Designed miniproteins, single chains, continued (4). Designs and how they scored, part 86

Each design is a single chain, and the fold is of that chain. pLDDT is the mean over its residues in the fold that is shown.

## One batch from the design tools (miniprotein)

Design m14975
Fold by ESMFold2-Fast:
Structure m14975 (fold): chain A 88 residues (1-88)
Amino acid sequence: MSMEEEKKRKLEELLEKAKEELAAAKTDAEKAEILRKFNEEFDKITGNVNDFETNLLKAEAALELGLTLGLITEAEREELLAAARAEL
């Protein structure tokens, strides 16, 4: 397994864990802490790189978490993802 494949796996595991924790969270404080930890671990795994592919992946993850929290709709998620991909 390459370092890049391992990084992708860790990011996917991090996202799924965050989605599960957010779905179970009962307070705004718990939700905020889960989001803070997610962003911190995401940045550690990606090495704080600022390239298009990493930024798109982070945006996709943020939209999935926003959908889980009910902050955005599925339609808004699809629209925002299409807009982000169009910047390619």
Scores: mean pLDDT 73

Design m14976
Fold by ESMFold2-Fast:
Structure m14976 (fold): chain A 88 residues (1-88)
Amino acid sequence: QLERDVELTRKGLTPLERDVMARLSIAEARKALEAGDYDTPIKYARVAALLGDEKQRAEAYDILASVYEKRGETEKAQKYREEAEKLR
């Protein structure tokens, strides 16, 4: 599973490598979301949430909230908005 693979990878990465991967993942998620792709942003946002710092995790949760809102999954969108707010 992607989540387990990313967690294992995080243990082998330097802080700089984790930061770069989180930033790139957030950028790719935002581009895909703007293009109307609602599957790709979830994958990238999950990577950013697992590898990123507190600010990057908040940005990842904002992306997840936006994707789920556009899918009509209001309860999931609200959950991720609340998680993002806790990190601000």
Scores: mean pLDDT 78

Design m14977
Fold by ESMFold2-Fast:
Structure m14977 (fold): chain A 68 residues (1-68)
Amino acid sequence: SSEEAKAFSQQVKQDFKLNDVLAGTLRTLVVNAGSVQQLQKLTAQQLSETLKLDQETSEKILQRIAQH
């Protein structure tokens, strides 16, 4: 849902110190995927390229997605 996407992107923004643009990109990814759990289909490399983050941070975000 849009509310799930907003809540998740704001939590990741706070925990990983993302700017508003990157948090907005993550929110759009959740909306387009349909849910946070659907983002588990992405690789860390794909997430890294989309969010312009390093591989290690992208892997940690994917771990958080898996725990959602």
Scores: mean pLDDT 82

Design m14978
Fold by ESMFold2-Fast:
Structure m14978 (fold): chain A 109 residues (1-109)
Amino acid sequence: MLEKKKEEITKSLDEQIAKLRKRYDSLPADAQAAAERSYKETLEKSKDYSPVQLSVQLAAEQIRAIGYRLDGDDVGEGEALGDSLALLDVQKSKVDEAAEQAIRNEQKM
C-alpha cells in the first residue's frame, strides 16, 4: 500500500516537472537564464523545508508564474518557473525519504 502511494505521488510530480520543462523551453534565453539561477538558489534554501512547506511554496510560485505571464514579464515568469522546478525536485526527494521511513516503521511492528 505505501509503495503504491509513493508511485502515484512520484508519477504526479514527474508529470508536473515535465510540463514545467516544456514551458521553460518556450521562454526566451534571458528568462531561461533567470530560471536556471532561481532553480539553483531555491534548491539550496529549500533543502530543510517540510513537505507541507514545499507544497505551499510550489503553489505560490505557480501563481506568480501565471501573474508574470499575464504581465508579459518573461524574466519574472522564468524565475518563478525555476523556483517551481527546484521545489518539485526537493519534494520528490522528501516523498522518497518519508516512504522509506514509513516502511521501516511497519517492519519493526
Scores: mean pLDDT 79

Design m14979
Fold by ESMFold2-Fast:
Structure m14979 (fold): chain A 71 residues (1-71)
Amino acid sequence: MKEELLKKLEELLKKILEMGKESPELEPYTTGFVMQVKRDLKSGTLSPEELLKLAEEKLEEVERKIQELKQ
């Protein structure tokens, strides 16, 4: 359960970083977010479930921003 959530989180963070590389404007936001999630995970201030939800929301935000930049 917890290991599966952590693995899913790592996969989402990797996808966010890969998408951020498509734009120099997005790269600081995606790298900053991933670093923050890793810090929160180590400090135990947020649960893996909360971090997973934040990562899913960030992925959707990044996808939307990429579409906006292509206008």
Scores: mean pLDDT 79

Design m14980
Fold by ESMFold2-Fast:
Formats: sequence, structure tokens, C-alpha cells
Structure m14980 (fold): chain A 67 residues (1-67)
Amino acid sequence: MEKEKEYEKHVAEAERAAAAGDFATVLSHVRKIMDILDGDWEKVDEVNRRVAAAAQAAGVTLPRPAP
């Protein structure tokens, strides 16, 4: 599915940006993911956890999105 491919691409890019400490790029890709998911907060939460884990593994602290 084209949406699934775009979703996976943006998740991977967000994880890479998080590991690099590039918060602006992380937010850009997360915004694209949110647009693709169109209010699927369960999947959005999963993406946020994955991005945070990638940043933590690289020793980077990401700002937390407001709940």
C-alpha cells in the first residue's frame, strides 16, 4: 500500500533525524506521519515512542510533544 510505504519511510527518517539530534527534521517527518495516519493516535504514540528511543540510544534528548 502506498500509504504504508510512505509511513514506514517517514518513520525511518524520523528515527535517523532523532539519532542525529535534528529536532526540526524529526518534527517535519512526524507531521507527515500524522497526516498519513489522520488522527490514529495509537499509531502516532507508537511513532513518538520509537523516535524517543532512537534519540535516547544516541544520547540525545528530544522535546516531548504536548499530550
Scores: mean pLDDT 73

Design m14981
Fold by ESMFold2-Fast:
Structure m14981 (fold): chain A 87 residues (1-87)
Amino acid sequence: MLEELEERERELAERIREAIARGDAEEVARLVEEAEELAREVAEAVLEELREKGASEEELAELERLARERLARFPELKEKLVAAAKA
């Protein structure tokens, strides 16, 4: 599962790069939204795997904080990548 999610992240990153190269701002916006949702799924999968492997509550809390920080950056990332496609 996690390996499949990581592969999907790589495919989305490639598609975003191609959409930027084409100047397709609308497609870039859509793909970044899809990447944000996938990033949330990856974070959930990683936390579940670590919980199953006996990670401490402190380790899980730190990883949740890092995941929230990453997800919080997506709106700014979307704006920047859409602007790059329009340039």
Scores: mean pLDDT 82

Design m14982
Fold by ESMFold2-Fast:
Structure m14982 (fold): chain A 76 residues (1-76)
Amino acid sequence: SDMERGRQGAATAGISEVNGDFGLAGSARAGALGLGLSPEEVRKIAEEAKKRYEELLAQGKSPIDATLEVLEEAEK
């Protein structure tokens, strides 16, 4: 659904900020807003995704595995 895609976009923004890809982060955030998420929802999801991604990396997960797990969690 558009809301699920929007939530994944917001999560991608948070992950991209950790990776230093601010261009992708901005594009993903704009996409989430365009799919109907509020600025507050986008901010909350991005911050939760950022913290979760950093936690998984600290546990020794690869960036790819950490990204997939965070995106799966954001679908809920």
Scores: mean pLDDT 85

Design m14983
Fold by ESMFold2-Fast:
Structure m14983 (fold): chain A 80 residues (1-80)
Amino acid sequence: LEKYIKEIEELYKNTKNTEESAKKAVQGILNIVSNTPKEYQAEVLKKAIEELDKLLERLPDSLEVQITLGTLGALYKSVS
Protein backbone atom coordinates (compact mmCIF):
# COMPACT_ATOMS: atom_id res chain seq x y z
CA LEU A 1 0.00 0.00 0.00
CA GLU A 2 2.63 2.59 1.09
CA LYS A 3 4.46 2.14 -2.25
CA TYR A 4 1.38 3.13 -4.30
CA ILE A 5 0.49 6.04 -2.02
CA LYS A 6 4.04 7.44 -2.28
CA GLU A 7 3.99 7.09 -6.08
CA ILE A 8 0.78 9.16 -6.20
CA GLU A 9 2.19 11.82 -3.83
CA GLU A 10 5.47 12.08 -5.78
CA LEU A 11 3.62 12.39 -9.08
CA TYR A 12 1.56 15.35 -7.75
CA LYS A 13 4.60 17.08 -6.21
CA ASN A 14 6.13 17.11 -9.70
CA THR A 15 2.97 18.32 -11.49
CA LYS A 16 3.15 21.92 -12.74
CA ASN A 17 0.25 24.32 -13.41
CA THR A 18 0.14 23.50 -17.13
CA GLU A 19 -2.28 21.42 -19.20
CA GLU A 20 0.61 19.25 -20.50
CA SER A 21 1.76 18.50 -16.95
CA ALA A 22 -1.83 17.75 -15.89
CA LYS A 23 -2.29 15.26 -18.77
CA LYS A 24 0.91 13.45 -17.75
CA ALA A 25 -0.25 13.40 -14.12
CA VAL A 26 -3.65 11.96 -15.10
CA GLN A 27 -1.98 9.24 -17.19
CA GLY A 28 0.39 8.45 -14.31
CA ILE A 29 -2.41 8.17 -11.75
CA LEU A 30 -4.45 5.89 -14.03
CA ASN A 31 -1.41 3.61 -14.47
CA ILE A 32 -0.85 3.46 -10.68
CA VAL A 33 -4.53 2.66 -10.04
CA SER A 34 -4.67 -0.02 -12.76
CA ASN A 35 -1.56 -1.74 -11.30
CA THR A 36 -2.86 -1.64 -7.70
CA PRO A 37 -3.88 -4.99 -6.15
CA LYS A 38 -7.62 -5.27 -5.40
CA GLU A 39 -6.99 -5.26 -1.62
CA TYR A 40 -5.56 -1.71 -1.84
CA GLN A 41 -7.92 -0.32 -4.51
CA ALA A 42 -10.17 1.67 -2.12
CA GLU A 43 -7.26 3.34 -0.26
CA VAL A 44 -5.34 4.12 -3.46
CA LEU A 45 -8.47 5.48 -5.21
CA LYS A 46 -9.23 7.68 -2.19
CA LYS A 47 -5.69 9.13 -2.28
CA ALA A 48 -5.81 9.61 -6.06
CA ILE A 49 -9.13 11.47 -5.76
CA GLU A 50 -7.73 13.73 -3.00
CA GLU A 51 -4.66 14.69 -5.08
CA LEU A 52 -6.66 15.17 -8.31
CA ASP A 53 -9.10 17.40 -6.41
CA LYS A 54 -6.13 19.56 -5.33
CA LEU A 55 -4.91 19.65 -8.93
CA LEU A 56 -8.38 20.72 -10.09
CA GLU A 57 -8.18 23.68 -7.65
CA ARG A 58 -4.96 24.71 -9.44
CA LEU A 59 -6.34 23.96 -12.96
CA PRO A 60 -10.15 24.40 -12.72
CA ASP A 61 -10.68 24.27 -16.51
CA SER A 62 -8.83 20.99 -17.10
CA LEU A 63 -11.29 18.58 -18.74
CA GLU A 64 -8.87 15.67 -18.27
CA VAL A 65 -8.77 16.22 -14.49
CA GLN A 66 -12.55 16.74 -14.25
CA ILE A 67 -13.39 13.59 -16.25
CA THR A 68 -10.83 11.47 -14.38
CA LEU A 69 -12.16 12.64 -11.00
CA GLY A 70 -15.65 11.51 -12.04
CA THR A 71 -14.35 8.12 -13.19
CA LEU A 72 -12.27 7.51 -10.05
CA GLY A 73 -15.16 8.63 -7.83
CA ALA A 74 -17.48 6.07 -9.44
CA LEU A 75 -14.82 3.35 -9.06
CA TYR A 76 -14.31 4.24 -5.40
CA LYS A 77 -18.05 3.91 -4.68
CA SER A 78 -18.07 0.49 -6.38
CA VAL A 79 -15.21 -0.86 -4.17
CA SER A 80 -16.03 0.85 -0.87
Scores: mean pLDDT 77

Design m14984
Fold by ESMFold2-Fast:
Structure m14984 (fold): chain A 77 residues (1-77)
Amino acid sequence: HMSLKERAIEKARELARRVGLPDDFINELIEAIKKLSDEEIETVLFALDRAAGLTPEQQRRALESILRYLKDVIEKK
């Protein structure tokens, strides 16, 4: 069975690739997710599930917002 972290990484990678985000962005997003606790991962999964139902333009903006949020969370640790 996939861990919550593995599931979040795969979902983020799939969504980012679908909306044409560059590999550098995808790698940064994945590295940020790897630094999270399980509780923080649940929040990310919820945000990714919501983003999956949006238009490609909205998905792109949502992923950019998620990465910004993750950077803020990591910096405050």
Scores: mean pLDDT 82

Design m14985
Fold by ESMFold2-Fast:
Order: structure tokens, then C-alpha cells, then sequence
Structure m14985 (fold): chain A 95 residues (1-95)
């Protein structure tokens, strides 16, 4: 789907900015998990997930570019923010 491809591209763009091998591997593993989850969702849910990924990636890229986070911190905050924003988005859709 277009949304699954968008999620992949957003992750791959962010991964390209990460040089630390451990942080890169963690982000790649997380990407693969998110893509597997996305494959089981409806097109509407995939769109919500893609929007969450885009929002979190853009925030982390900005913080890395400004030198406010290490690569390890950015990956940890990405995962945490992804979960919190995904839950919020799906709760709004359900309620």
C-alpha cells in the first residue's frame, strides 16, 4: 500500500542520518516491527500510523540537526513518542 511505502521511506530517511551501529540496528529493527504491524491494519489505520511516523521523524530530525540529542537519545525518544502518539491517534478515531 502507499501508506506502508510512506512508512518505509520515512524510517529509511531517518536511518540514513544515524551513524552509530547500535542505534541504527535498533531503528532498523523497530522499522521492521512497525511495517509488520502496519500490514495487519486497515488503509485508514495505516494512514494514521504513517502520519504519526512522519510527525515523530520530523521532530527527531530537527532535534538531531540542532545538536539537542545524541543518536541513541533520538532513537529512544522516537520509540517512546511513537507509542504515545499512536495510542492518542487511535483513541481519537475510536471515540
Amino acid sequence: SENIERIRQLFDDFISLVSDPDSRQELQSFRDTVLEIASKLSEEEQQLLADVVESVVNTMKTLLDQGLLSESQAVQQFIGNFYSKTLSAFQKQAG
Scores: mean pLDDT 82

Design m14986
Fold by ESMFold2-Fast:
Structure m14986 (fold): chain A 112 residues (1-112)
Amino acid sequence: DKEKLFEIVEKLVELLESDKPVDVLNPDPEVVNLVKELLKLLFPDKEFSDELVKKFAVALKATWTLLKNGVSPRQALETMGLTHRFSPEELEILEKFAEEVMKLKKEIEKEK
């Protein structure tokens, strides 16, 4: 559902661009829930633990300014010192996830 994807990404981007600091142990429940919903839609064949979803939410929030300025997901994660928190397989999924979020953000900006 394209409309549902756009709604989730629009809400997620608003929260990612807020000045609210990232808490690595207790990330914003709204960000976590939006990341969980978006992961389910983008990767329906995969199951994500609540702990992995929280780590993805933290990584996305912590790297957002770099991603917004055109830094690749891998370079952004390396710059923020976050790559050690993930397995190689989890990093691959996180990179694809961040790329899809950025793609959807650009599509929303073009259509509005």
Scores: mean pLDDT 82

Design m14987
Fold by ESMFold2-Fast:
Structure m14987 (fold): chain A 82 residues (1-82)
Amino acid sequence: GSAENGKKLYDEYFKDMVGENGEGSMPGVPKLEGIGKRVSKQFLIDFLRDPEKYAPGTPIPSLKGKLSDQQIEDIVEYLMTL
């Protein structure tokens, strides 16, 4: 995956609800800063495919069918740098 491409996709899909550096700008949204030290890469991939399954009522949209597997991995590579 590409963390550079992942940041561009993060800015498009998540920046407005989670914040530029994953600081958690909305109540009920998990803080993503340092997330790579708290959860596995596989968990982040699974979460981005089905956020409702892991966080019912979350404003975070499912990326399943909107982004390719490679693009989801690129976002996760970026999240692992926060």
Scores: mean pLDDT 71

Design m14988
Fold by ESMFold2-Fast:
Structure m14988 (fold): chain A 68 residues (1-68)
Amino acid sequence: SALVEQARRLEAEAKELTKRATELYNKAIEADKQSKEKGQELLAKAQELADEAVRAYSEAARLRREAA
């Protein structure tokens, strides 16, 4: 069904966003050792991506319930 396919796409996007958030979080830790400001900037970007992933998963869950 189209709803299940859309849910799968959102889940895949959420996975990618989670991976990128983790990578930025690790970069933030390393950057913080040289510059607190740069570390904070990267941490904020990581949190934004993590929040987007949560929203994508929530939307996917709603679509799966509607498809059921």
Scores: mean pLDDT 89

Design m14989
Fold by ESMFold2-Fast:
Structure m14989 (fold): chain A 94 residues (1-94)
Amino acid sequence: MFTFDTTFSQDSLETLDKAIKVEENLLKEAEKRNDPLAVFLHKLSLAYLYVQRYLKTGNEEDKKKALEILEEAKRDFPGPLTERYVEEIKSLLE
């Protein structure tokens, strides 16, 4: 159902770093607007991007960031679908 089968080049890693910065800014914008759905979606996207960068580089800061964001999303939006998305992303780190 949810699978990853990609290999990234150095150029892809640079693109990923830029995507993370853009997503962090979008998350802050959503928070300023008090848009809970947008905040939730950007948190999931950001966590996924941090996981991808961690898997490519081994940067433990990215792993910690991803896990923190996933726990926040789970607290902000409790429910079976949120639990499922958090578990699927978290499983990439286990």
Scores: mean pLDDT 77

Design m14990
Fold by ESMFold2-Fast:
Structure m14990 (fold): chain A 81 residues (1-81)
Amino acid sequence: SGAEGAKKGAEEAKEYAKKGDSEKAIEAALEAARAAESSGTLEGLMGEGVAYVGAGVGKAVGDAGEGAALGAEGAAKMAEA
């Protein structure tokens, strides 16, 4: 399921970010975002919302990997709704 995949991807992104592997954290976060988008009933709006939240969180945190992971977590929660 897309919502479950997004949640798992977000958790993996957080784990990579904690290990300092920003590249893998970002990759896992993008996979989570894609899973969330594919599972949504309003895919266009969800996709744009997810990208906006991810970008904002990433900038606020000041850590690319950690910001990406937090954005992915937001995307997963949107998919669960």
Scores: mean pLDDT 62

Design m14991
Fold by ESMFold2-Fast:
Formats: C-alpha cells, sequence, structure tokens
Structure m14991 (fold): chain A 81 residues (1-81)
C-alpha cells in the first residue's frame, strides 16, 4: 500500500541519518562531515515528502521518493564505508 511504502521510506531514511550523524561526530575529515550533513538534510526532506505523499494518497510521489531513497542509500554506503 501507499501508506506502507511511505512509512518504509521514513524508517529507512531515519536509519541512514543515524549512520551519517555517527560519521559526523567521529570523522576528523571536514569534507566527509560536510558531505554527511548534506546527505542527512536530503534524507530529512525525503522523509517529509514521503509523509506528504501518504497524506495525499499520491502513488507517483511515493515512487519518486523510493527512487531518491535508493540513490541516497548508495551515496551513504559509499561515504560510510
Amino acid sequence: SIRQRAIQIEADASLLQMQLFVLIRTTEDPEKQAQAQELADELQKLSDEARKAYENDDESMVRESERRLDALRKRVRELVA
């Protein structure tokens, strides 16, 4: 369902943000800190958009959010590795 997919996006985004916040606090590399902060902000916006998509029953917006989450997930994994 649209609801289940939107909730899953919010949950996955929150998990990725937690990984980024750990990186921000533990890395001594200012470039990595800046990249992690930018990704965390993008994930927060994605989470907010997914919630609105669910509230509006907008399948197109949920599908777009899923694509964006996949792209952000790959970027987070590369940065945290």
Scores: mean pLDDT 88

Design m14992
Fold by ESMFold2-Fast:
Structure m14992 (fold): chain A 70 residues (1-70)
Amino acid sequence: MSVEELREALANARAALAYGERNRDPVVVKLTLRELQELLPHAAAKDPALAAEIEALIGRARETLRRLGA
């Protein structure tokens, strides 16, 4: 996976997480969390800044699921 592919996937994940948060949709948030977890090792190997952004979104997704009781 390229850095550009990682950035595109991260942008899509940010949009999906925002949608899931706004609509209180635990299914969308869980799917987004899984995608972020799959992206993390690729980002960690190529770009520590992207890895940090993905880890922040993973934390945000987990917190959202905790608030939703999921």
Scores: mean pLDDT 86

Design m14993
Fold by ESMFold2-Fast:
Structure m14993 (fold): chain A 100 residues (1-100)
Amino acid sequence: DEEFRKLALEFLEEVRELALEEGKEDLARQIDSLARAAEVATPEQILKLLAMALSAAVEHLSREAVERVLELAREMMKKAPEEYQEQIERMLKTVERQLE
């Protein structure tokens, strides 16, 4: 649980930095709120928070930044506990379809 939480928090911090880089201050604040929630969340709640972060990134970030978010999410998935990898993979495939 702690390892997955750390990976999720690292991912959310990277998404926050990308939002700030593109001048999306409202998105950066939203991601920070999701990260704070993740600090006390169960793994199942963390998966929901990650899905919310991915959805917000697709809505507000440039295509280039979204592609970077997907790369970071794939890196997180590879390091995540096996039990969560399938759910993360499904979230990423959903986002990839929305970019088309």
Scores: mean pLDDT 85

Design m14994
Fold by ESMFold2-Fast:
Structure m14994 (fold): chain A 100 residues (1-100)
Amino acid sequence: SLEERIREALRRLAEHGPGSKEWADAVREIADVLIEEGKYEEALKLSRFALEIAQKLGDKYGVAAALETLARIFEKMGKTEEAKKYREQADAIKKELGIE
């Protein structure tokens, strides 16, 4: 179920903790599930929360992942200018990390 997919991802978040690639990937997975279900506002809240945590920790991988997710959510909501802004921010960080 959707709820079980989210619960399982939350268990992985607890195991790895914020700042890890595994944590960032698990948050992205939960956001993707919410996007698939059309729950864009919930996906935005989660992704913004993850962005704030990644920024506080200096986790550039997590910041880029959260910004990419925000861009996809805004695209699904038809907010093209906001989506472009977040994509450009994510791309700048990915360039710093050499992960293009």
Scores: mean pLDDT 83

Design m14995
Fold by ESMFold2-Fast:
Structure m14995 (fold): chain A 73 residues (1-73)
Amino acid sequence: MNITAEQILALSGGLLSREEAEEIAERLNSVAGSPEIDQVIAELVEELAKRHPEIPESEWKRLYVLLSELAAK
């Protein structure tokens, strides 16, 4: 699967920088089709929530769902 930074940015609704979206796309592509993908998505969202404490937990929960759907193809 080829997940792009543009897809991640579109899903984030302005929550993420381009650099963060590129990092996420690369990490998801490295584990695409592997059993670790759900855990990697959870770790990425937790890392992002710690970087952006001003953003509500509900937004990170939505991003987790959207990234999981994107990764499931």
Scores: mean pLDDT 78

Design m14996
Fold by ESMFold2-Fast:
Formats: sequence, structure tokens, C-alpha cells
Structure m14996 (fold): chain A 81 residues (1-81)
Amino acid sequence: VEELIKEFRELAEKVIEDPNDEEARKKLGEVAAELASLLPPEEAERFEQLTVRFLLYAEQGRHDEARRALEEAVELARRYA
């Protein structure tokens, strides 16, 4: 779980730096799906919603808000995975 969380964080930071990095976005989605599969259904939905909010904020250049959504997603994964 910690390895997946670390990978999720590193990929998310790459997406914040370059929202058009297609490879980073694809890998982020794959790691997010793996993390969500380890969570109870309600928490998995919350995690997916936070990941969508992260991507939206990153695309808008709202880096601080993107990082807050990322931290919320990471805390959820650590608590329930």
C-alpha cells in the first residue's frame, strides 16, 4: 500500500508540473484504480472523487488546491487501505 501511495504522489506531482503529460496521467489513473480497489466501496468512491478534483485543479493551474485534494486522497488511502 505505501508503495502505491508513494507512486500516486509522485505521479500527481508530475501532473501538477505538466498537466499535458499523457504518460503521467495514464499511470496516475492506473495507480488510483489500484488504490481504490483496496478501499471499502464508500471510501473508494470518495477517493475517486478526490482524484477527479485533483485533475480538474491541476488542469486549471490551481496548484495549491490540487495539492490539497491530493493530500486528502492520500490520507483516505492510508486510513482505509
Scores: mean pLDDT 84

Design m14997
Fold by ESMFold2-Fast:
Structure m14997 (fold): chain A 82 residues (1-82)
Amino acid sequence: KVKEALKAALELAKAATPASVEQALRALGEAAGLLGKQTGDEKGFQGFFDFLREQALANPDSAPALLLQGAQILQGYAEQYA
């Protein structure tokens, strides 16, 4: 379920450090993919995740904060469409 994937992504993003973003990135990608399928906007949510991933990889020290913000944005969309 989208809510479960987003809850997992949010918790992993909260726990993420610059040295440990892989689990948060995987969970965010999974949540974005599920939201894209649920809303019919697969391109929009994939583009959003791709942007987050590129920015996190380019700026490791800022990655935890960026991934947390990304998870919160996806949660807001899920609440609107759930």
Scores: mean pLDDT 78

Design m14998
Fold by ESMFold2-Fast:
Structure m14998 (fold): chain A 119 residues (1-119)
Amino acid sequence: AELQKQQEQRAKIAEAFLPEIKPDNSLSSVEKLLAIALGIADALNNPALLERVEKEAEKLGIDLKQLKKTATFKYYARVGDILAAKLDDPEAFLEKILNAIENPEKREPLLQEIEKLIA
């Protein structure tokens, strides 16, 4: 109950700020998915899922701390906050994102699915 209220509040904040952040083309498909996955894991208050996303970034040689400083990364992390509140099973969706991170051919189709979900 308390976690659900926190997720709903995070989603409202994310939705309010999303129009004010203009994402650029600076992030690759995998970096966008990592940002969304971190947003979902953080909104779920699940340290084990956060660690899994961080390990996937490390396997790919991605400097997650540097990316977190960018406006575009923050935009996609906020998309994760929205998805965590709106999806019936955000943990299952996070597993789908992690699978796409490991499989390059799945990355762009999943990003297109996410764009439709938040529209």
Scores: mean pLDDT 82

Design m14999
Fold by ESMFold2-Fast:
Structure m14999 (fold): chain A 92 residues (1-92)
Amino acid sequence: SAAEFLEKLKETDPELFEEILKKIAEKVIELAKAGAPLPENVIKSAAEILGKPELVKEIKPVKASEEEREKVAKELQEYAEKLLKEAEEKLK
């Protein structure tokens, strides 16, 4: 499971764990700046991880359908899963 792997990664390689979180946060901000409909809490968390809370003010709220929100959520999940798989390969 991804959650168990993340907990193990935080204990065994905290630098790689931080790198993965930062990459996910960067992808969230990239998608939000491109007009992707992401929840404000997700955008705020990403900005805080990057040490740039002011980034939230640069992102305009977007009205979107439930289907568009699900598509963005899936894209973000697939990106996170790819990073986790690459991390697992580096630990071998």
Scores: mean pLDDT 76

Design m15000
Fold by ESMFold2-Fast:
Structure m15000 (fold): chain A 72 residues (1-72)
Amino acid sequence: LDEEIDRGVAIVALAVGIIYSENEESRKILKELLDKVARGEATPEDFRQAAEKTRELGDEYNARLLERLAEM
């Protein structure tokens, strides 16, 4: 099995994360990451960095989601 991040799964998860986010800065980070995933340019490191930034903003839901996506 390829251990590549499934772009379809990541896109859906990020879209749901954006809907659940109550923070505009967090949504901006998620949208930028979603664009990168859609282009096939996202790395596990991108997800980890986004998780740290969303956690700093108090978006614990998306921080955990992004950590899980980095492990795929």
Scores: mean pLDDT 78

Design m15001
Fold by ESMFold2-Fast:
Structure m15001 (fold): chain A 60 residues (1-60)
Amino acid sequence: MSLDELSLEQLREERRRAMQRASDYSHKLQEDPSPELLDALRREAGEVARLLREIRRREA
């Protein structure tokens, strides 16, 4: 789904979901550090940052 098609509320919800997934991967990495989990965490962190930037743009 394109960020341009999402409302502010949907962007905030997607960011919350991405933060939750990042948290889940972070906890998993504490138990079993693997390249795949680290890569997944980095992708979710990148998505959180991208969504936050878009939210900030629309709030301005």
Scores: mean pLDDT 80

Design m15002
Fold by ESMFold2-Fast:
Structure m15002 (fold): chain A 97 residues (1-97)
Amino acid sequence: MKTVSGTLEFVNTASGPSDLKISVSGSSTEPVKITVEIPETGRKESAVIKTGESVVFKDIPAGSTVKVTATVRGLTGPVTITITDLKTGESKTLTLS
């Protein structure tokens, strides 16, 4: 079984601190590990979520760089990670295949 990872990097363009909702869809035999890093602050947090679940990372500083890394073992089909800024409603996607 193959381990697959991907990273999406973006800047938080919200006018103030925002919460990021990260949702996972698709199919895998094992849960997806999500890691969020903010290099300017040294912040690094991880969560393990199943397909169909979501996690919220709170208080992401305005104007900061955000790195979201998703890692999964045993893809049975594509897995899509959706990152939604709950303050702006903006969404970005990362697909693992």
Scores: mean pLDDT 83

Design m15003
Fold by ESMFold2-Fast:
Structure m15003 (fold): chain A 100 residues (1-100)
Amino acid sequence: SQAAADTYIAQVRKALEEAQKAFDEGIETAKKYGNEEVAKRLEQERADLEAFVDAAIAGIRASTNDEMAVLAIQAIGRANRVKEEAERTKKELEDEIKKS
């Protein structure tokens, strides 16, 4: 149903926004410490996540109710995973500076 699609899309968008914030913080940290290679990698991973989520939202809109849940779970799971990886990258950059 349209209501089911709207609910799944809202959950997917929330997960994307949380991941985007983690990427933005990681990118800023990498740039602050002069690590342009890590900054560019995080910028690319951020763009890749946005493209994946856009495709997932389009799929949810075109799908049956049962298929919508699977697509939403996959998109949220990916967003959460890359968010955690971005947060870990930020911490590793901060920890390395403390050792210097």
Scores: mean pLDDT 88

Design m15004
Fold by ESMFold2-Fast:
Structure m15004 (fold): chain A 139 residues (1-139)
Amino acid sequence: SEKEKKEAKEKAEELVKELEKGANELEETLETSSDVAERYEKTQEFNEEATKNLKKLGEYIAKLSVEEGKEIIKRVTEIFKRAAKALSRIPDLLRDFTEAVTKSLEEMGKIVSEELKKYVEEAKEEVKRFAEEEIERAK
């Protein structure tokens, strides 16, 4: 049981680091490239990796304590808020990003415990609201 929890925590940490790396690469591409196609491609790459990794992350979180699960979900929420801020000047990409990550969080909510499901739903609403506010600030 302790070994299984340790392995689940290590795998969850690896997936969070992959999401952080993806968000950093997206932010760098959006800051350094003026190529519309490259910006679109990098955003789609991040959206696909986030969808894939959130499903796996939900399976590992289900093996952890509620408090550890909440901390991981909070970190993922902050990563998505940073990505949304980077996308704020490109409304079409921010819309596609928001749709992809909110759907991915909804799917994660189906895998985690009932107590964490409510917390994932709150994280989903926080990301959506943050993206809407960033669009308004860019006007």
Scores: mean pLDDT 87

Design m15005
Fold by ESMFold2-Fast:
Structure m15005 (fold): chain A 72 residues (1-72)
Amino acid sequence: SAALQETIEYIRAHPAEVQADIDAFLARLDASYAAAKERLAAENGEEGVAKLDALREQLLAAAEAVRALLAE
């Protein structure tokens, strides 16, 4: 799509800014993950934790994909 192409072009045009944003996001994700997992386990049981873990894996994969694009 045009939106996806524009996003890719922005990432390639602003590598330092995008890298800094990803690093900050991942640091926040790691810092909050343990607390979020504990809360979801208490509120939603194993299913809530499984959904959080699946979301974390998706977010990490997306961050790695952007970092791979920046390394080109």
Scores: mean pLDDT 79

Design m15006
Fold by ESMFold2-Fast:
Order: sequence, then C-alpha cells, then structure tokens
Structure m15006 (fold): chain A 80 residues (1-80)
Amino acid sequence: SLKELVLEALEEIIKLGEEHGDEEIVELAKKTKKEIENDSEEKMFEKFLQAYAEIQSRASPELQARLSEVLERFLRRVEE
C-alpha cells in the first residue's frame, strides 16, 4: 500500500540521518511520519514529497545522494 511505502521510505531516511549524525534530518523525517499517520493516501504522498524536498535541501552532499536513491526506489514501488 502507499501508506506502507511512505512509512518505509521515511524509516530509511531516519536511518540515513542517524548514520550520518544529522539530527535535523532525523527530526524532520520523524515529524513528517507523525503528521501523515492519520492522513489520506493522497495527502500522505503530497506531504512526503514536500518533506523530502525540505530534507534534501538541508542534507550534506553525501547524504543527498543516498536520499535520492531512497526516493527513486519509493517512486518505482509506487508505480509498480
């Protein structure tokens, strides 16, 4: 389901932030996860993409590359 894919992607982002010691990215991802838990699938998708853009803009170059891989996998699984 879309909800499972969104939550899985956010959990991957949290782990990446923790691995890189980026507490701001971890906090943003956790906040997003909390906010979307009670939303419709449409709103979850929209909020996830908005949060991803914010996280990506704040991340280091090495973390940005790994975040892009998470988004690519997420989008492929959402489409199929």
Scores: mean pLDDT 82

Design m15007
Fold by ESMFold2-Fast:
Structure m15007 (fold): chain A 55 residues (1-55)
Amino acid sequence: SLAERIAAVEAEIEAQKEKYIEWMKRQNMEVDEEALDKMGAVRLALAKRQLEAEA
């Protein structure tokens, strides 16, 4: 279903964000989590629009 596809994209975005934050922390780099959240939200919105157009 469309809802399942959207949920899969949401999970993928969150998993990628978490891995990136952990990697940055291991490198002793400062993480801008707010910027990452904003980028993830934009990606999700675009993905929802694409998936809805395909439905």
Scores: mean pLDDT 80

Design m15008
Fold by ESMFold2-Fast:
Structure m15008 (fold): chain A 62 residues (1-62)
Amino acid sequence: DVKGKEVTVKGAGGPKGSKEALEYAQAGAKKITLVGKDKESLELTAKAAEKLGAETEVVVTK
């Protein structure tokens, strides 16, 4: 159960990672750390998760 918890999603700009992040946001995760290589895709996923009530942090890797 992720409700009220902080979670980290790797590959969060990709199809599976973005879906996982949004499922965590819908389940009531308090904060989602989005890790991936594409800043633009990560920021889009972050905005969608924030609309669902989650706090987000974007971490861009190579």
Scores: mean pLDDT 83

